# Ledger of designs, part 10: designed miniproteins, single chains

Each design is a single chain, and the fold is of that chain. pLDDT is the mean over its residues in the fold that is shown.

## One batch from the design tools (miniprotein)

Design m314
Fold by ESMFold2-Fast:
Structure m314 (fold): chain A 77 residues (1-77)
Amino acid sequence: SVEDDIETLKEALKRTAEELKKRFPEVQEIADRMLQADTVEEMLAALREAFSKLTPEQREEFLRIAQRVAREVLEKK
């Protein structure tokens, strides 16, 4: 259902925020805001802000982390 899909996306975004917080101190405050957000739209806005503050190398690492988290969340049914 759409509700289940939204909850899955929120879970993936929260796990992504936890990984950002652990690996990139420069976006820790933004990651905390993402974890506190109630809507997907708020989480995605924070995610976009965090991504904009990363270097090109950190962005590549971030995308690898995001892909891994997405796979793990989707495999967990």
Scores: mean pLDDT 80

Design m315
Fold by ESMFold2-Fast:
Structure m315 (fold): chain A 100 residues (1-100)
Amino acid sequence: SMDELKAEIKELLDKIVELVKKNSDDEKLIARVEELAKQAKEALDNEDLETFEKYLKEIYLLGYEAADKNPENKEEFVKELEELFRKIGELVKQLKALLE
């Protein structure tokens, strides 16, 4: 169902936020990722996928900024980050098919 897809996407966004918190000491970057994740969830609930994808892209760029600032753990952090974004992308594709 659409509600199940939205719930799963939200859970994956929460996992991205926790992954950034685990791999970054930048409180301002963490706060921005949390704000963007909240706004992305609100856009998702309103079925505003254009706005959702805009926020998702900003989270993606901030995730890579966090990874670049912690080079010792970069490979594992990027691997986990890419896996979470790949899963979200597949669910968004399924959601778009139901909304179109």
Scores: mean pLDDT 88

Design m316
Fold by ESMFold2-Fast:
Structure m316 (fold): chain A 67 residues (1-67)
Amino acid sequence: MKFLILHGPGRRETAERFAEKLKEKYPDAEIEVREVESVEEALKLAEEYLKRYPDAKVVLDVSSLPE
């Protein structure tokens, strides 16, 4: 299973700790952590990722992004 974790600036440590916990629960999971600057960038990246990997799960930390 593939996971994409998208976070805003300053949230890398939180995102990486979340990825570590996901890896403990799902040892065979492929987890990618990406920093994004805006909600627009996050949505575009998520759309492209899901187009390539339809069964992937995307986690978005929106609390760090301007809306």
Scores: mean pLDDT 77

Design m317
Fold by ESMFold2-Fast:
Structure m317 (fold): chain A 65 residues (1-65)
Amino acid sequence: MLKVGDILTAENGERWRVIEVISDYLAKVESMDTGERGILDTLTKRVIDEKTGQVQKVDLSKVEK
């Protein structure tokens, strides 16, 4: 289960911090490297950038606190 403050690393090396848990499958995230906002879909293991619509895969087995 994701928690606010969890850090995920995308396939491009970008780090995303969970800022809000919306549901069991969705969370709002913020890039620690760029400050951009995104949506994390845990069902598909992807983060979607809200500004660009760019999709990145994330490894949910490697979560930093």
Scores: mean pLDDT 80

Design m318
Fold by ESMFold2-Fast:
Structure m318 (fold): chain A 70 residues (1-70)
Amino acid sequence: MTKEEKVRELLKRVGEIVKRLLDGQITPEQALAELRKIKEEAKKLNAPEGVLRTIDRGIEIAEGALEKRK
């Protein structure tokens, strides 16, 4: 599996987590934990800044959902 294929799989997982969060299928805390793990995997792959920024936007969405719950 190429580095590019691994990066695409991580971005797909980010989209699925955000969708599950917005659909109420997972908690904001669960979404944050999963997105942070994906960010660490992306860093280990030396993913481009644009990929890391996309993951960070997912984290910001989850953090916003957590604040609204409090």
Scores: mean pLDDT 81

Design m319
Fold by ESMFold2-Fast:
Structure m319 (fold): chain A 79 residues (1-79)
Amino acid sequence: MSLAEQVIATMNRIEDLVADAPAALQREVIDVAHRVIELLLAGDFEGARALIEEFRATAPASLQPAIDELERFLEAVEA
């Protein structure tokens, strides 16, 4: 699978995982996901990981599956 296809698939899964969340939380997780992907495409794996961990520390339990999907994507790109 191409990197572009992996980005699209990851964003679709994140959107599905937060579909029932309040709109403000959906917006926040999508904005964080876009920032993480931007950092990964720039080769800033440390910055991407730090942003995921910072968001994980402050996010409610309902968003944790979406954050887990971001970590999975980061690990797949690093490998």
Scores: mean pLDDT 82

Design m320
Fold by ESMFold2-Fast:
Parts: sequence; structure tokens; C-alpha cells
Structure m320 (fold): chain A 59 residues (1-59)
Amino acid sequence: MLEELEREVERALRERASIEELVELIHRIHDASASDARYAELRRRLGLELARQLKVAPE
């Protein structure tokens, strides 16, 4: 499951997924694991891309 989500994240970032797609991926990753650091890293990468598309400075 982690490898599948990782591939989806890589594809979404590469193909410039929409804000809606990024938000849905973040929710799916969070639902899969809230406590695993590897899943947290995937959410962080999507969050940075989301912030970039919204023209908001990432923190």
C-alpha cells in the first residue's frame, strides 16, 4: 500500500495534478496512516505542491 501511494504522489507531482486531486491524495494518505513517518513525508510533499499552486508560502 505504501509503494502504491508513493507512486501516485510521484505521478501527481510530475503531471501537475489539480488542487482537488492533491487534497484527495492527502486525505487518502492520512486515512491510511496518521502516525507513520513515511506517510507523513508523502503528505508533506503534497502539501508543499498544494501551497505552491495556491501561491502561498510553505511553512
Scores: mean pLDDT 75

Design m321
Fold by ESMFold2-Fast:
Structure m321 (fold): chain A 67 residues (1-67)
Amino acid sequence: MAEEYIKKLEEAAKKGDKEAMKKLLHILITRREYDKAEELLEQMHKAGVINDKEYKTYLTLIKSMKA
């Protein structure tokens, strides 16, 4: 059930779906998969899904949660 939903989000995110990328990022952070969350965050920033300020804000949050 949950795995199927996450696979659909991954497929949509790979196609550049902004909403799917944001949902997947939130799930990764909630699961404490911070390294994967940082990779997705960098991909979102390069794709223009999030701006520089949003990128730095999320990165700072993830780094704080890892410490």
Scores: mean pLDDT 77

Design m322
Fold by ESMFold2-Fast:
Structure m322 (fold): chain A 81 residues (1-81)
Amino acid sequence: ALVPASNESHPSDAKSHPHLRDILNAIAKGDVEKAAELLKDYVKDLKESEIESLIVFFHNMTGASKEFIRKVIEKAKELAK
């Protein structure tokens, strides 16, 4: 049987970040400094609810603890000052 593979899906995520892959890799490796530097540009204008969503997202994507990710985001906020 011939089944043509036609899958045209455009990303609908308006909150995608250009450095997402690098951030995920840094978090997965436990590199707090690199992850914080990459995140500082994003967390500067984020609300608390958006930060909580990012913590859950990175936890699901990397398997890192939510506490670890929260520490990275806190450091990123300090770097953004």
Scores: mean pLDDT 72

Design m323
Fold by ESMFold2-Fast:
Structure m323 (fold): chain A 85 residues (1-85)
Amino acid sequence: SAKEQIQKAIELLEKAAKSDDLEEAKKHLKEAGEYLAKAGEQGGISLEMGQEASLHILKALDSDDLEEAQEHAKKAVEYLKKSLA
């Protein structure tokens, strides 16, 4: 279900936010983005919350700094949790 895809994305984003390595964080961010895309294709996420989460995942992936990537991952989690409320 879309809700299960969103929950998988949250778990991966939380792993990215806790990663001590930028490459590991980006691997989790990429996987989270794939689950979020699947949820969007099923129509299971609000357009607003999905777009905000996707933008933060993209900014995290474009970052060359671990702390910056972690902060964007945390923001994406906030939007996805709001989509489940």
Scores: mean pLDDT 85

Design m324
Fold by ESMFold2-Fast:
Structure m324 (fold): chain A 89 residues (1-89)
Amino acid sequence: MSVTLTLTVEPEADGRQTVVAEGEADEPLTRVLIAAVGSDVEVREVSSTFQGTRAVLRAEFPARDVDIVGALLKDGVLVKQARVRARRA
């Protein structure tokens, strides 16, 4: 299975940051997950879009230095994981 997952952190606004997870595969995707790693940071999902082999999830969290992990699932199975470091300053 060919699959990609890209995580992008948008600039801080009003003490919050947004992470965008963009998934593309050659087979249908069923779920995208975003979480902060090694932290008590609450990540709130803002929007999600699924169109067959493509998925986009936007999530926001309080601005801080933290690792964000994204995961793509097909039928409950993890098919791709990516990580990005969010920076407040």
Scores: mean pLDDT 77

Design m325
Fold by ESMFold2-Fast:
Structure m325 (fold): chain A 62 residues (1-62)
Amino acid sequence: AQPSKEAEAELSARLQAIEDAPLSPQEKVARLRDVLEEFRDRLPEEGYERMMALLDLEEARL
């Protein structure tokens, strides 16, 4: 399944805002998790799970 173009654009804008924020890497990962949870019902389930797994790996490397 494909996410809607609108949801994809909103997600990208939210991710960019977090990346540009003066936050620690740990806090950025936490904020990214919050955004993904907010968009959970608007994303394919497989896509959501994959992104969360990638964040888990990134957090483990911090």
Scores: mean pLDDT 76

Design m326
Fold by ESMFold2-Fast:
Structure m326 (fold): chain A 99 residues (1-99)
Amino acid sequence: SQRQQLRDQIDRQYGQLQSYRDQAQQLRQQGSQINSDIATRADQVYRMAQTGRDIATRVSRDSDTMSVQDLQDAVRTVDAVYRTVQSQISDIQQQINSL
């Protein structure tokens, strides 16, 4: 069903956001040894991933009482955060590797 597909998507994104949060923490630690701007950017990405996880957690908890439209809106919000975090992690990693 559409509802089940949306729930499965949120669960997958939650797992990926946990991974990206941990990667951002490592990048922040690496950045602090190299450049404070990199460390600050990694910290911002860490906070974004945490926010995405918090939204995904609330959606998973409340999914049975949410309308399909509300679930779609929530999935789009989490996906936007997920895509931004993914892109930023990649960019920070490339920046470090280019030094």
Scores: mean pLDDT 85

Design m327
Fold by ESMFold2-Fast:
Structure m327 (fold): chain A 102 residues (1-102)
Amino acid sequence: SEKLKEAEEIAKEVEEKIKEFKEELGKEKDPEKIKKKLEELKKFLEEAEKKLLEIFKDDEELAAAARATLEAVKERMEKIAKLHIEEGLKPEEAEKKLAEEA
């Protein structure tokens, strides 16, 4: 399916952008710079969501799933950034802590 291939490419771009954000977060201690990087990631995720919703415009279930997934990713990245700023945790340590508290 052509639409599924386009969605998979967007998902891969999202995964790569998240990986880049985590790598940058691991090297940065300035809360102001971290917040700017998080804002950039959020804008990228919002654009990815819009593209996925256009791909799935005729499939309400897939559209809803895409929206929910991107919103969950945004929330997770905000929590990781917060733990890094407040507790000095590396991204992988923040993810582990969030998984153990879930």
Scores: mean pLDDT 85

Design m328
Fold by ESMFold2-Fast:
Structure m328 (fold): chain A 61 residues (1-61)
Amino acid sequence: SLKEKVLEYLKKHPDGVTPQELAKELNVPESEVERIIDELEKEGKVERTYIGSRPVYKLKK
C-alpha cells in the first residue's frame, strides 16, 4: 500500500522528508502523500518538524 511505502521511505531517511520529496520518489500526487502523512501523524507514527518554513516529517520513536 502507499501508506507502507511512505513508512519505509521515512525509515530510510531518519533526518526527515518533505511531502514534495515523498511525492516525487513514490510517483504520486503531493496531495495523496499529504493525506497519508496526516493519517500517520494522527496515529502517532509520524511527527512533524520544520526546517525554516518547510514542514519535515519523520518516524516517531
Scores: mean pLDDT 81

Design m329
Fold by ESMFold2-Fast:
Structure m329 (fold): chain A 93 residues (1-93)
Amino acid sequence: KEDVERMEKLLQAAKDKDYDTVIKELDEIIKNLENQRKKSKDPFVKKAIDEAIKRLQKLKEAVENGDYETVIKELEKNIERAKKLAFFEGKEP
């Protein structure tokens, strides 16, 4: 998913303490997930996306508090989750 690449770029921005970039990237990822959630017809998929959105919102709060270490750790976890989802989908043609 493109979300994985965006999260990785977001991780680098967080390491650089690039506040403006981190917030913009988080907002774009959240909006993209909300749009996907709306288009998804399966409630199970909606729940998974909802959890991802909550993780990203938590990252925004951490950045606002100047807690970049928390942001970095949370992003790494989100990237792992996103990679697992993309990998699972990739098993099917």
Scores: mean pLDDT 75

Design m330
Fold by ESMFold2-Fast:
Structure m330 (fold): chain A 84 residues (1-84)
Amino acid sequence: AQQEADRAELLSVLRKIADLLVKGETEKARQFYEETLERWKKERPVLAFELESILDYIKTLLGDEDIFSPRAGKLLKRLLDFYE
């Protein structure tokens, strides 16, 4: 189903972001996020909204800490384990 395919693609993107962040490749993670979000806003607006919403949730857990950090990557990986 389209919803299952969309969920799988969203989880794949989030996992790639989390992996880059955990490795300390924070700039690559930021660039990948921004490029994916820009494309999805044009082509897949519902997925773009869900991607932003998940990262915003991680931001609330980090408080004043940068979303593009190894700590954010670890939190995102934990979230993905419950989301799947």
Scores: mean pLDDT 81

Design m331
Fold by ESMFold2-Fast:
Structure m331 (fold): chain A 78 residues (1-78)
Amino acid sequence: SAAEAAFRARLAGKTLKEIIDEFVKLSKEQRDEVIKRVAEKLGLSEEDLNKTVAELGLTPDQLQELIRIALEEVEKLK
């Protein structure tokens, strides 16, 4: 659908840090910890976190897994 295509296009231009920050509404310290844990679980470097979804060639499944991990790490900080 046009809505799905627009959503995918919007995310493709965002860095992984920006995507995590969009879904995570925490203090700076908690946000930094969530970003660190997501990177560790996905085997990503700090450089990779500054690359866009399109630049990293992430599949929709990999992007969903990234968001899932970020949300689970948020729950652990409550």
Scores: mean pLDDT 72

Design m332
Fold by ESMFold2-Fast:
Structure m332 (fold): chain A 87 residues (1-87)
Amino acid sequence: MRLEENRRQSEELLERYRRMPASIREATLELLDENPDPSSITLREIARRAGVSVGTIYRYFPSKRELLQAASSAKVGEEMRKLADEV
């Protein structure tokens, strides 16, 4: 566990997430909203919902964990922004 490495890795994950096709991002967020446990989500379900192959997802993220981490970080950032706007 290294704080500086984790910060840099999160920034790299978010950049890859933003470069990913919107269909994959939307499918990942929809599955996160439907499933409170991210570990229950599979890359196959994301690929099916996005209309792409699992191999296409692997081109952006080498693991399901990294993809879900990036999507969760992006979602938390949006929620924090909403809270700031409502204060």
Scores: mean pLDDT 72

Design m333
Fold by ESMFold2-Fast:
Structure m333 (fold): chain A 80 residues (1-80)
Amino acid sequence: SLDDLYARLSEVVPKTSEPPPAIVYELIGRREYDAAIAYLEAELPKASADQRPALLAYLALAYHLAGRPERAEEVLATLR
């Protein structure tokens, strides 16, 4: 469920990690999930260690909301 996904993200994203850019919240809020996925995938190679967990967490969320839960689980696995 979405609540289970949020609970898992809260456990694996460090409290010291940087939040994702505001555009990620806007795209997800507008249900533009494919655009959010494309943005996050483009940002991940440029991300620092402190930025990466939040970007991966929101990528997993975007895949789940896009109806691709298997892809969301693959992304979550990269968070350890």
Scores: mean pLDDT 79

Design m334
Fold by ESMFold2-Fast:
Structure m334 (fold): chain A 69 residues (1-69)
Amino acid sequence: SLLQQAKQALDNGDYDTAIQLAQQAATEYVNRGDWRGASQAFQVLGEAYKKKGDYETSQKWFDVSRFLS
């Protein structure tokens, strides 16, 4: 799945790839009404931005993930 690919990219240090895949996964989950899946995708976005040192964007995505859970 796109979410699994995003997590693999994150684990490999490919943060830009993780962001692209997680954004795509989040869009697909939101379009299907799968808020649990969307929450997980937004968590990956938060982690990727944190690893890039963008703490403000990271916190935004973690907050979105938390409210959808």
Scores: mean pLDDT 88

Design m335
Fold by ESMFold2-Fast:
Structure m335 (fold): chain A 60 residues (1-60)
Amino acid sequence: AAAEGEALLARGDTRASAGAVTGAASGDEKFARRQAEKAGEVAGIPAEEVLRAARAASLG
């Protein structure tokens, strides 16, 4: 859900979360995943969940 994705992105490193969204939007999966790992590590959330939220956010 969009609300869950927004909450997950807000809990992490906002800069890394923004990078994950940008990477997902541009199709750079390696960059998106790397930023998602960084954001998830700070928030204690698996990178897959952060990446899923970032992809949902990038779709608007």
Scores: mean pLDDT 69

Design m336
Fold by ESMFold2-Fast:
Structure m336 (fold): chain A 79 residues (1-79)
Amino acid sequence: MHPIDFLSERERRVLELVYNEGLSQRETAKILGISVSTVSKHLKNAKKKLQDYWNSMPDDLRQMRDHIERLMAEEAAKA
C-alpha cells in the first residue's frame, strides 16, 4: 500500500506544514486551530506509520520507497 493510504488527511497536512513549509509545531497548531500536543501526536503517528510501512518493505523496494518519498514532497510543493 502507498504511504498516502496510511495517513489521514490531518496527519498529511501536519507533515506538509512542518516538513514542506518549514513551520514549527506551534505555528502548525495555530494554522490548523488545534493544540500543539495534537500536532505532536499527529507527527508521531504519521512518522510511526511511515516507518512501520518502510520497515515492512523488502530491500529491493528501497528504490521505490525513495521515489515515493520524493513524489510526496513534490506533490506537496505543487499544491
Scores: mean pLDDT 69

Design m337
Fold by ESMFold2-Fast:
Structure m337 (fold): chain A 76 residues (1-76)
Amino acid sequence: SKAKKAVDLIAKKMIEKNRSYLTDEELEEIAKEAGLSLEVIKKARKDGNGYISVSNLIKEIAKEEGVSEETLRKEL
């Protein structure tokens, strides 16, 4: 799923960069790779004080794609 791919790519990039946050350029790359809108990933970051919350990411992807959050969580 796109949600699983995005979460996996976010985790991988944070480990590779040794950071708990991602830059706008890194988010754009992840959005493109996962087939998601950059705005979806940016919204997931809004309430994270610069960090991406997996719960917020799932919420924003579910809202944008018109699917339930539960459906996306089962794919993680």
Scores: mean pLDDT 74

Design m338
Fold by ESMFold2-Fast:
Structure m338 (fold): chain A 74 residues (1-74)
Amino acid sequence: ALPDADKRAFAEWARPAYEELRARYDAGEISEREALEAVRELLRRMAAEFRDSHPALAAYLERQIAEVEAALAA
C-alpha cells in the first residue's frame, strides 16, 4: 500500500491528463489501445518526476507500467 502523501501526489499530478483522456475515450475519439498507450506515457513521465522525491510511488508506477505494457501486448 502507498502512503496517503504518495496517493495525493499521484492524484494531483495525474488529474488533468486523466480527465482529458477519459473525456476523449468517453466521446469515442480514441480507441482502448490509444488510451492504454497514453496511460503508459503518463505513468512513465510520472515515474521519472517522482523517482527521487517519492521512491515508493516511483516503484509502484513502474509496476503499473509493466501491467499496461502486458495489456498492450495481449
Scores: mean pLDDT 79

Design m339
Fold by ESMFold2-Fast:
Structure m339 (fold): chain A 85 residues (1-85)
Amino acid sequence: SDDDDMRDSGRGFVSSVHSFTDMVNDYGFDSDPSVSNLNDTMHSMVNNMVTSMDDNNYDSMSSTMDDGDGVVTDMTTMMNNSMNS
C-alpha cells in the first residue's frame, strides 16, 4: 500500500517533466537559429532528466525520488538565473 503511493507520486513527477518539455518546444526553441546554443542546452538537459527518470524507475525495487527532485530543482534554478540575469 505505501509503495503504491510512492509509485503514483513518481508517475506524476514523470508527467510533470513531460509537460515541461512540451512547453519548451512550444516556445519554438527548435526553430530559432539565433538561440541554437540555448536550444541544444535545453534539449540536453531535458534528455538527461528523462534518462535519469527512466533509470530510476527501471526497477520498482528501489525508487529514489530524491535524485529526480534534485535534477528538476537544478534545471529550475538555471532557468531562473537566466531570466534574472
Scores: mean pLDDT 52

Design m340
Fold by ESMFold2-Fast:
Structure m340 (fold): chain A 68 residues (1-68)
Amino acid sequence: TRAQQVSDLASQTLDQVQQLADQGDLDKARQLGEEGARRLRELGASDGFVASFRRRVDAIIQQAQAQQ
């Protein structure tokens, strides 16, 4: 289903963003998060879902920055 595709893409993208952030590659983490948000919209994710996804990406990046 489209809902399953949205959920799977979001989970996979968040895992990759976390890995990049843990490596200190914050620019790549941001880039991947923005690409993920765009793809989620293309798959028909709601504005609320995309906003929640973007908040999770931002939280991951902010946590990584705070660990400097």
Scores: mean pLDDT 86

Design m341
Fold by ESMFold2-Fast:
Structure m341 (fold): chain A 100 residues (1-100)
Amino acid sequence: SPLEKKFESFLNYLKRRGYEITEEELDKIFADVKELKEKHPNMSADELAEEFLEKYKDHPRASIYAELARLMAEAMEKYGLSFDEVREIAKKAFEKVKKK
């Protein structure tokens, strides 16, 4: 799908730069996106990315976590998808990038 290709493009970009995301990091990002959207259902993708930057401000990969979270939130808002549907698409993209 076009959305799956968008996640694949971002994850491939990270891999080429030496910033490959682990499955543990991906699952942590999923959990945090779900929690933020449940607490703040009207939160924009940009606002959610800012919350990630603040939460992970002392983490060297904060910007990467925030951008992946932004992509997930944008997918939910732009395509009217549930969190579970976006998580499934992102996970499929991750598995394809991991196999390369």
Scores: mean pLDDT 85

Design m342
Fold by ESMFold2-Fast:
Structure m342 (fold): chain A 55 residues (1-55)
Amino acid sequence: SMEEIRAEVERLLDTLPLDEAQRRAGVLIASVPDPAERLELTRYFAELLARRQAA
C-alpha cells in the first residue's frame, strides 16, 4: 500500500546515508505501477528530503 511505501521511504532516510537512502527510495517509488501514486510518493519524498537537508 502507499502507506507502507511512505513508511519505508521515511525509514530509509532515517537509517541510511543520504546517497544510499535516495537510491533505494527512488527504486522503491519507481516500482509503483500507478503514475498518480508515484507522483504523490515523489512529492512526499521531496518533502522529507527538504526537511532532512534543512536540519
Scores: mean pLDDT 82

Design m343
Fold by ESMFold2-Fast:
Structure m343 (fold): chain A 59 residues (1-59)
Amino acid sequence: LVKQLKAGEITLHNVPIPSPTFDDIIEVAKLAGIKKIKIGAQTDPNTVAKAKALGLEVI
């Protein structure tokens, strides 16, 4: 996780909502100063909306 976050992006793959793992990843990304997340093609649209609502740019 830390190496991926320091690279400036993380990838989310079809993570269901609600998910503690998803929430933890988003929280850590914000704390680490990461402002954008790379989303996999199969990621749930609700997960994308949640990430954007938390102030993260989704690619």
Scores: mean pLDDT 57

Design m344
Fold by ESMFold2-Fast:
Structure m344 (fold): chain A 75 residues (1-75)
Amino acid sequence: SLDEKKKKLEEHSRKLTEELEQEFPDRAEEIREWSGRILQSILNEAETNPETPLEVLLEQLDDMFRQLRRHLQAK
């Protein structure tokens, strides 16, 4: 169901956010801001295209968090 997909996406996003906050503790506010925007984008995709498999959405979430991590490392 859509609710189960959202729950899994939210749980995965929370875990990735916590991992980044541990790696970059001085960037916690920036990480929370971008993580929130990333999650919102993926949740919107899940709502607008309910046929998209959870696995695909999780891969997109992972990719966006990898891009965020790369951004944080470039400093």
Scores: mean pLDDT 87

Design m345
Fold by ESMFold2-Fast:
Structure m345 (fold): chain A 91 residues (1-91)
Amino acid sequence: SEELEKALEYAKEALRYAEQGNSEKAQEYLDKALEHLRKYAEENPEKRLEIEIAIGMALLSRAVGLAVGDPAYGLRRAAEIVIEFTEELLK
């Protein structure tokens, strides 16, 4: 799926920026990755619940990072969740 391939590409960029401490760019690319996962869910309604759970976990990781004063950590964990989930869907 083009949408899953784009979600994976953007999630990997989000991870790269988060590892550099660039939380602004990491958030930008994470949001792009989540948008492509949502588009895939619209095309594949049988996967919607799994995708919604993965998005929720990623957003929770981002929120935790903000709460502990380490937004880059939260974005790194969120990106890792999206990468692992999207790679599983591509199998």
Scores: mean pLDDT 90

Design m346
Fold by ESMFold2-Fast:
Structure m346 (fold): chain A 70 residues (1-70)
Amino acid sequence: SKEEELKKKRDELIASVKKMTDEVIKQFEEWGKKNNDPETAKKHIEGVKKRGENVIAQIDKEYEEELKKL
Protein backbone atom coordinates (compact mmCIF):
# COMPACT_ATOMS: atom_id res chain seq x y z
CA SER A 1 0.00 0.00 0.00
CA LYS A 2 2.57 2.62 1.10
CA GLU A 3 5.02 1.38 -1.58
CA GLU A 4 2.25 1.57 -4.22
CA GLU A 5 1.36 5.12 -3.05
CA LEU A 6 5.00 6.26 -3.36
CA LYS A 7 5.28 4.72 -6.85
CA LYS A 8 2.03 6.41 -7.95
CA LYS A 9 3.28 9.79 -6.69
CA ARG A 10 6.60 9.31 -8.50
CA ASP A 11 4.90 8.27 -11.76
CA GLU A 12 2.43 11.20 -11.59
CA LEU A 13 5.23 13.73 -10.90
CA ILE A 14 7.38 12.37 -13.76
CA ALA A 15 4.37 12.43 -16.13
CA SER A 16 3.69 16.06 -15.11
CA VAL A 17 7.33 17.08 -15.70
CA LYS A 18 7.35 15.39 -19.13
CA LYS A 19 4.07 17.08 -20.12
CA MET A 20 5.30 20.53 -19.04
CA THR A 21 8.66 19.96 -20.77
CA ASP A 22 6.91 18.96 -24.04
CA GLU A 23 4.62 22.03 -23.87
CA VAL A 24 7.60 24.39 -23.36
CA ILE A 25 9.52 22.69 -26.20
CA LYS A 26 6.52 23.17 -28.52
CA GLN A 27 6.35 26.87 -27.56
CA PHE A 28 10.06 27.37 -28.40
CA GLU A 29 9.68 25.48 -31.70
CA GLU A 30 6.74 27.73 -32.66
CA TRP A 31 8.69 30.84 -31.52
CA GLY A 32 11.68 29.80 -33.66
CA LYS A 33 9.46 29.41 -36.74
CA LYS A 34 7.66 32.73 -36.16
CA ASN A 35 10.90 34.67 -35.59
CA ASN A 36 12.97 32.78 -38.21
CA ASP A 37 15.50 31.94 -35.46
CA PRO A 38 15.68 28.11 -35.21
CA GLU A 39 19.23 28.22 -33.75
CA THR A 40 18.20 30.19 -30.63
CA ALA A 41 15.08 28.00 -30.28
CA LYS A 42 17.28 24.84 -30.44
CA LYS A 43 19.57 26.12 -27.65
CA HIS A 44 16.56 26.90 -25.41
CA ILE A 45 15.01 23.48 -26.18
CA GLU A 46 18.29 21.73 -25.20
CA GLY A 47 18.27 23.66 -21.90
CA VAL A 48 14.61 22.76 -21.25
CA LYS A 49 15.32 19.05 -21.92
CA LYS A 50 18.33 19.03 -19.54
CA ARG A 51 16.34 20.76 -16.77
CA GLY A 52 13.49 18.27 -17.20
CA GLU A 53 15.95 15.36 -16.98
CA ASN A 54 17.47 16.85 -13.80
CA VAL A 55 14.02 17.25 -12.19
CA ILE A 56 13.10 13.64 -13.07
CA ALA A 57 16.43 12.42 -11.61
CA GLN A 58 15.65 14.32 -8.38
CA ILE A 59 12.13 12.80 -8.24
CA ASP A 60 13.62 9.30 -8.67
CA LYS A 61 16.22 10.00 -5.95
CA GLU A 62 13.52 11.16 -3.50
CA TYR A 63 11.41 8.09 -4.37
CA GLU A 64 14.38 5.76 -3.64
CA GLU A 65 15.08 7.54 -0.33
CA GLU A 66 11.41 7.19 0.74
CA LEU A 67 11.43 3.48 -0.19
CA LYS A 68 14.44 2.95 2.13
CA LYS A 69 12.32 4.25 5.04
CA LEU A 70 9.80 1.42 4.51
Scores: mean pLDDT 88

Design m347
Fold by ESMFold2-Fast:
Structure m347 (fold): chain A 80 residues (1-80)
Amino acid sequence: SMRDIAKKMKEQLQKWFEKVVPLLSPENAKRAAELLAKIMKIIDEMLNDENATEEEFEERLKEVQKLMDEIGAIVKEEYA
């Protein structure tokens, strides 16, 4: 289900971030953590909305992807 996808995404993102954070400077780690907090809030809102449509789920996934791209830019900046 869409909710199972969101649950898996949350677990995978948390585990990925634990591996990435030690590779970043303290400043960039803080920036990335703030973006991850926004992502987790979106996922938690989706998980708590039992009446969410597929279209609403897709829009939330687009928001998550945009924020993930911002974290990816921080990681690239660290090693530029």
Scores: mean pLDDT 82

Design m348
Fold by ESMFold2-Fast:
Formats: sequence, structure tokens, C-alpha cells
Structure m348 (fold): chain A 66 residues (1-66)
Amino acid sequence: ASSLSNAEAQAFARTLVPSARALLYQDPVTGEFVLLVGTATPLSAAQRAALEAAFPDARVEELVVG
């Protein structure tokens, strides 16, 4: 019932890490939202917690792409 925007996720991620990219999608089996965050460096626990707080219905998953 929620359509969280990829643009919202990307904009917020970039406030934490300017090079960050984010993709939000819904798992069709569980119905759970998954937030993939691509960064040049690993996210800190605090950065991950901030993303989880902004998107509480999404599981935050990190990808190091740089």
C-alpha cells in the first residue's frame, strides 16, 4: 500500500553520502520493501540507522560500487 519513491530514497542517501545511489523495491514474495544503497565506501552503522529511520518499512541493504 506504500509507493515510496526511488527519487526520495536517492535524495536522502545523497545527504549522507554525496556519491550514494539508492533503489527501493518491494519483494513480491514477502511484500517487504528493500532499499539498496550503492556507495563508494561502506555505510557506517549510524548512516544505515538514519536510512532505516527515514524508510522504516524497508530493509536496508548495502552495495559498495566504487
Scores: mean pLDDT 73

Design m349
Fold by ESMFold2-Fast:
Structure m349 (fold): chain A 80 residues (1-80)
Amino acid sequence: ASLTAEDLKTVAGTFNSSTLSQLQTAVDAQDFDQAKGIVLGALSDVKDPEVKTKVLNALKSPEQCVLLCKALIKQKKLLE
């Protein structure tokens, strides 16, 4: 994905532990509709239109959606 580490931190920073667990479960189950829904919900808290556009573009394909979700989970785990 063309998202930067800072973009990923911005989106991942909106996740609480429950949201992160739901996203991990959806990715592990290959439930891309559920994973997409969770990420779309997080976008309501993201104000940067460039970050929103990059995320929306990544959600258009299942392959890009999986890569984005794995990157968001990894980035959230790197946050203190």
Scores: mean pLDDT 79

Design m350
Fold by ESMFold2-Fast:
Structure m350 (fold): chain A 66 residues (1-66)
Amino acid sequence: SAKVKEVQRMLRDLGYVAGPVDGVADELLVEAIRAFSEDFGRTDLKADGVITDEDYALLKEAYAAA
């Protein structure tokens, strides 16, 4: 998924271990989203391997603010 690849790239650029930029939502991506949520106080993000449009928008907002 292009959306998953963009999320993986953003998390990598912020220094999180999101695994390879392959567009697959795996365990590493889920843990990276959890770490990001804790660091940025974003407890409304779901760390379940499903990236919704809302989650994507929240990640982009926090990335732009970093």
Scores: mean pLDDT 72

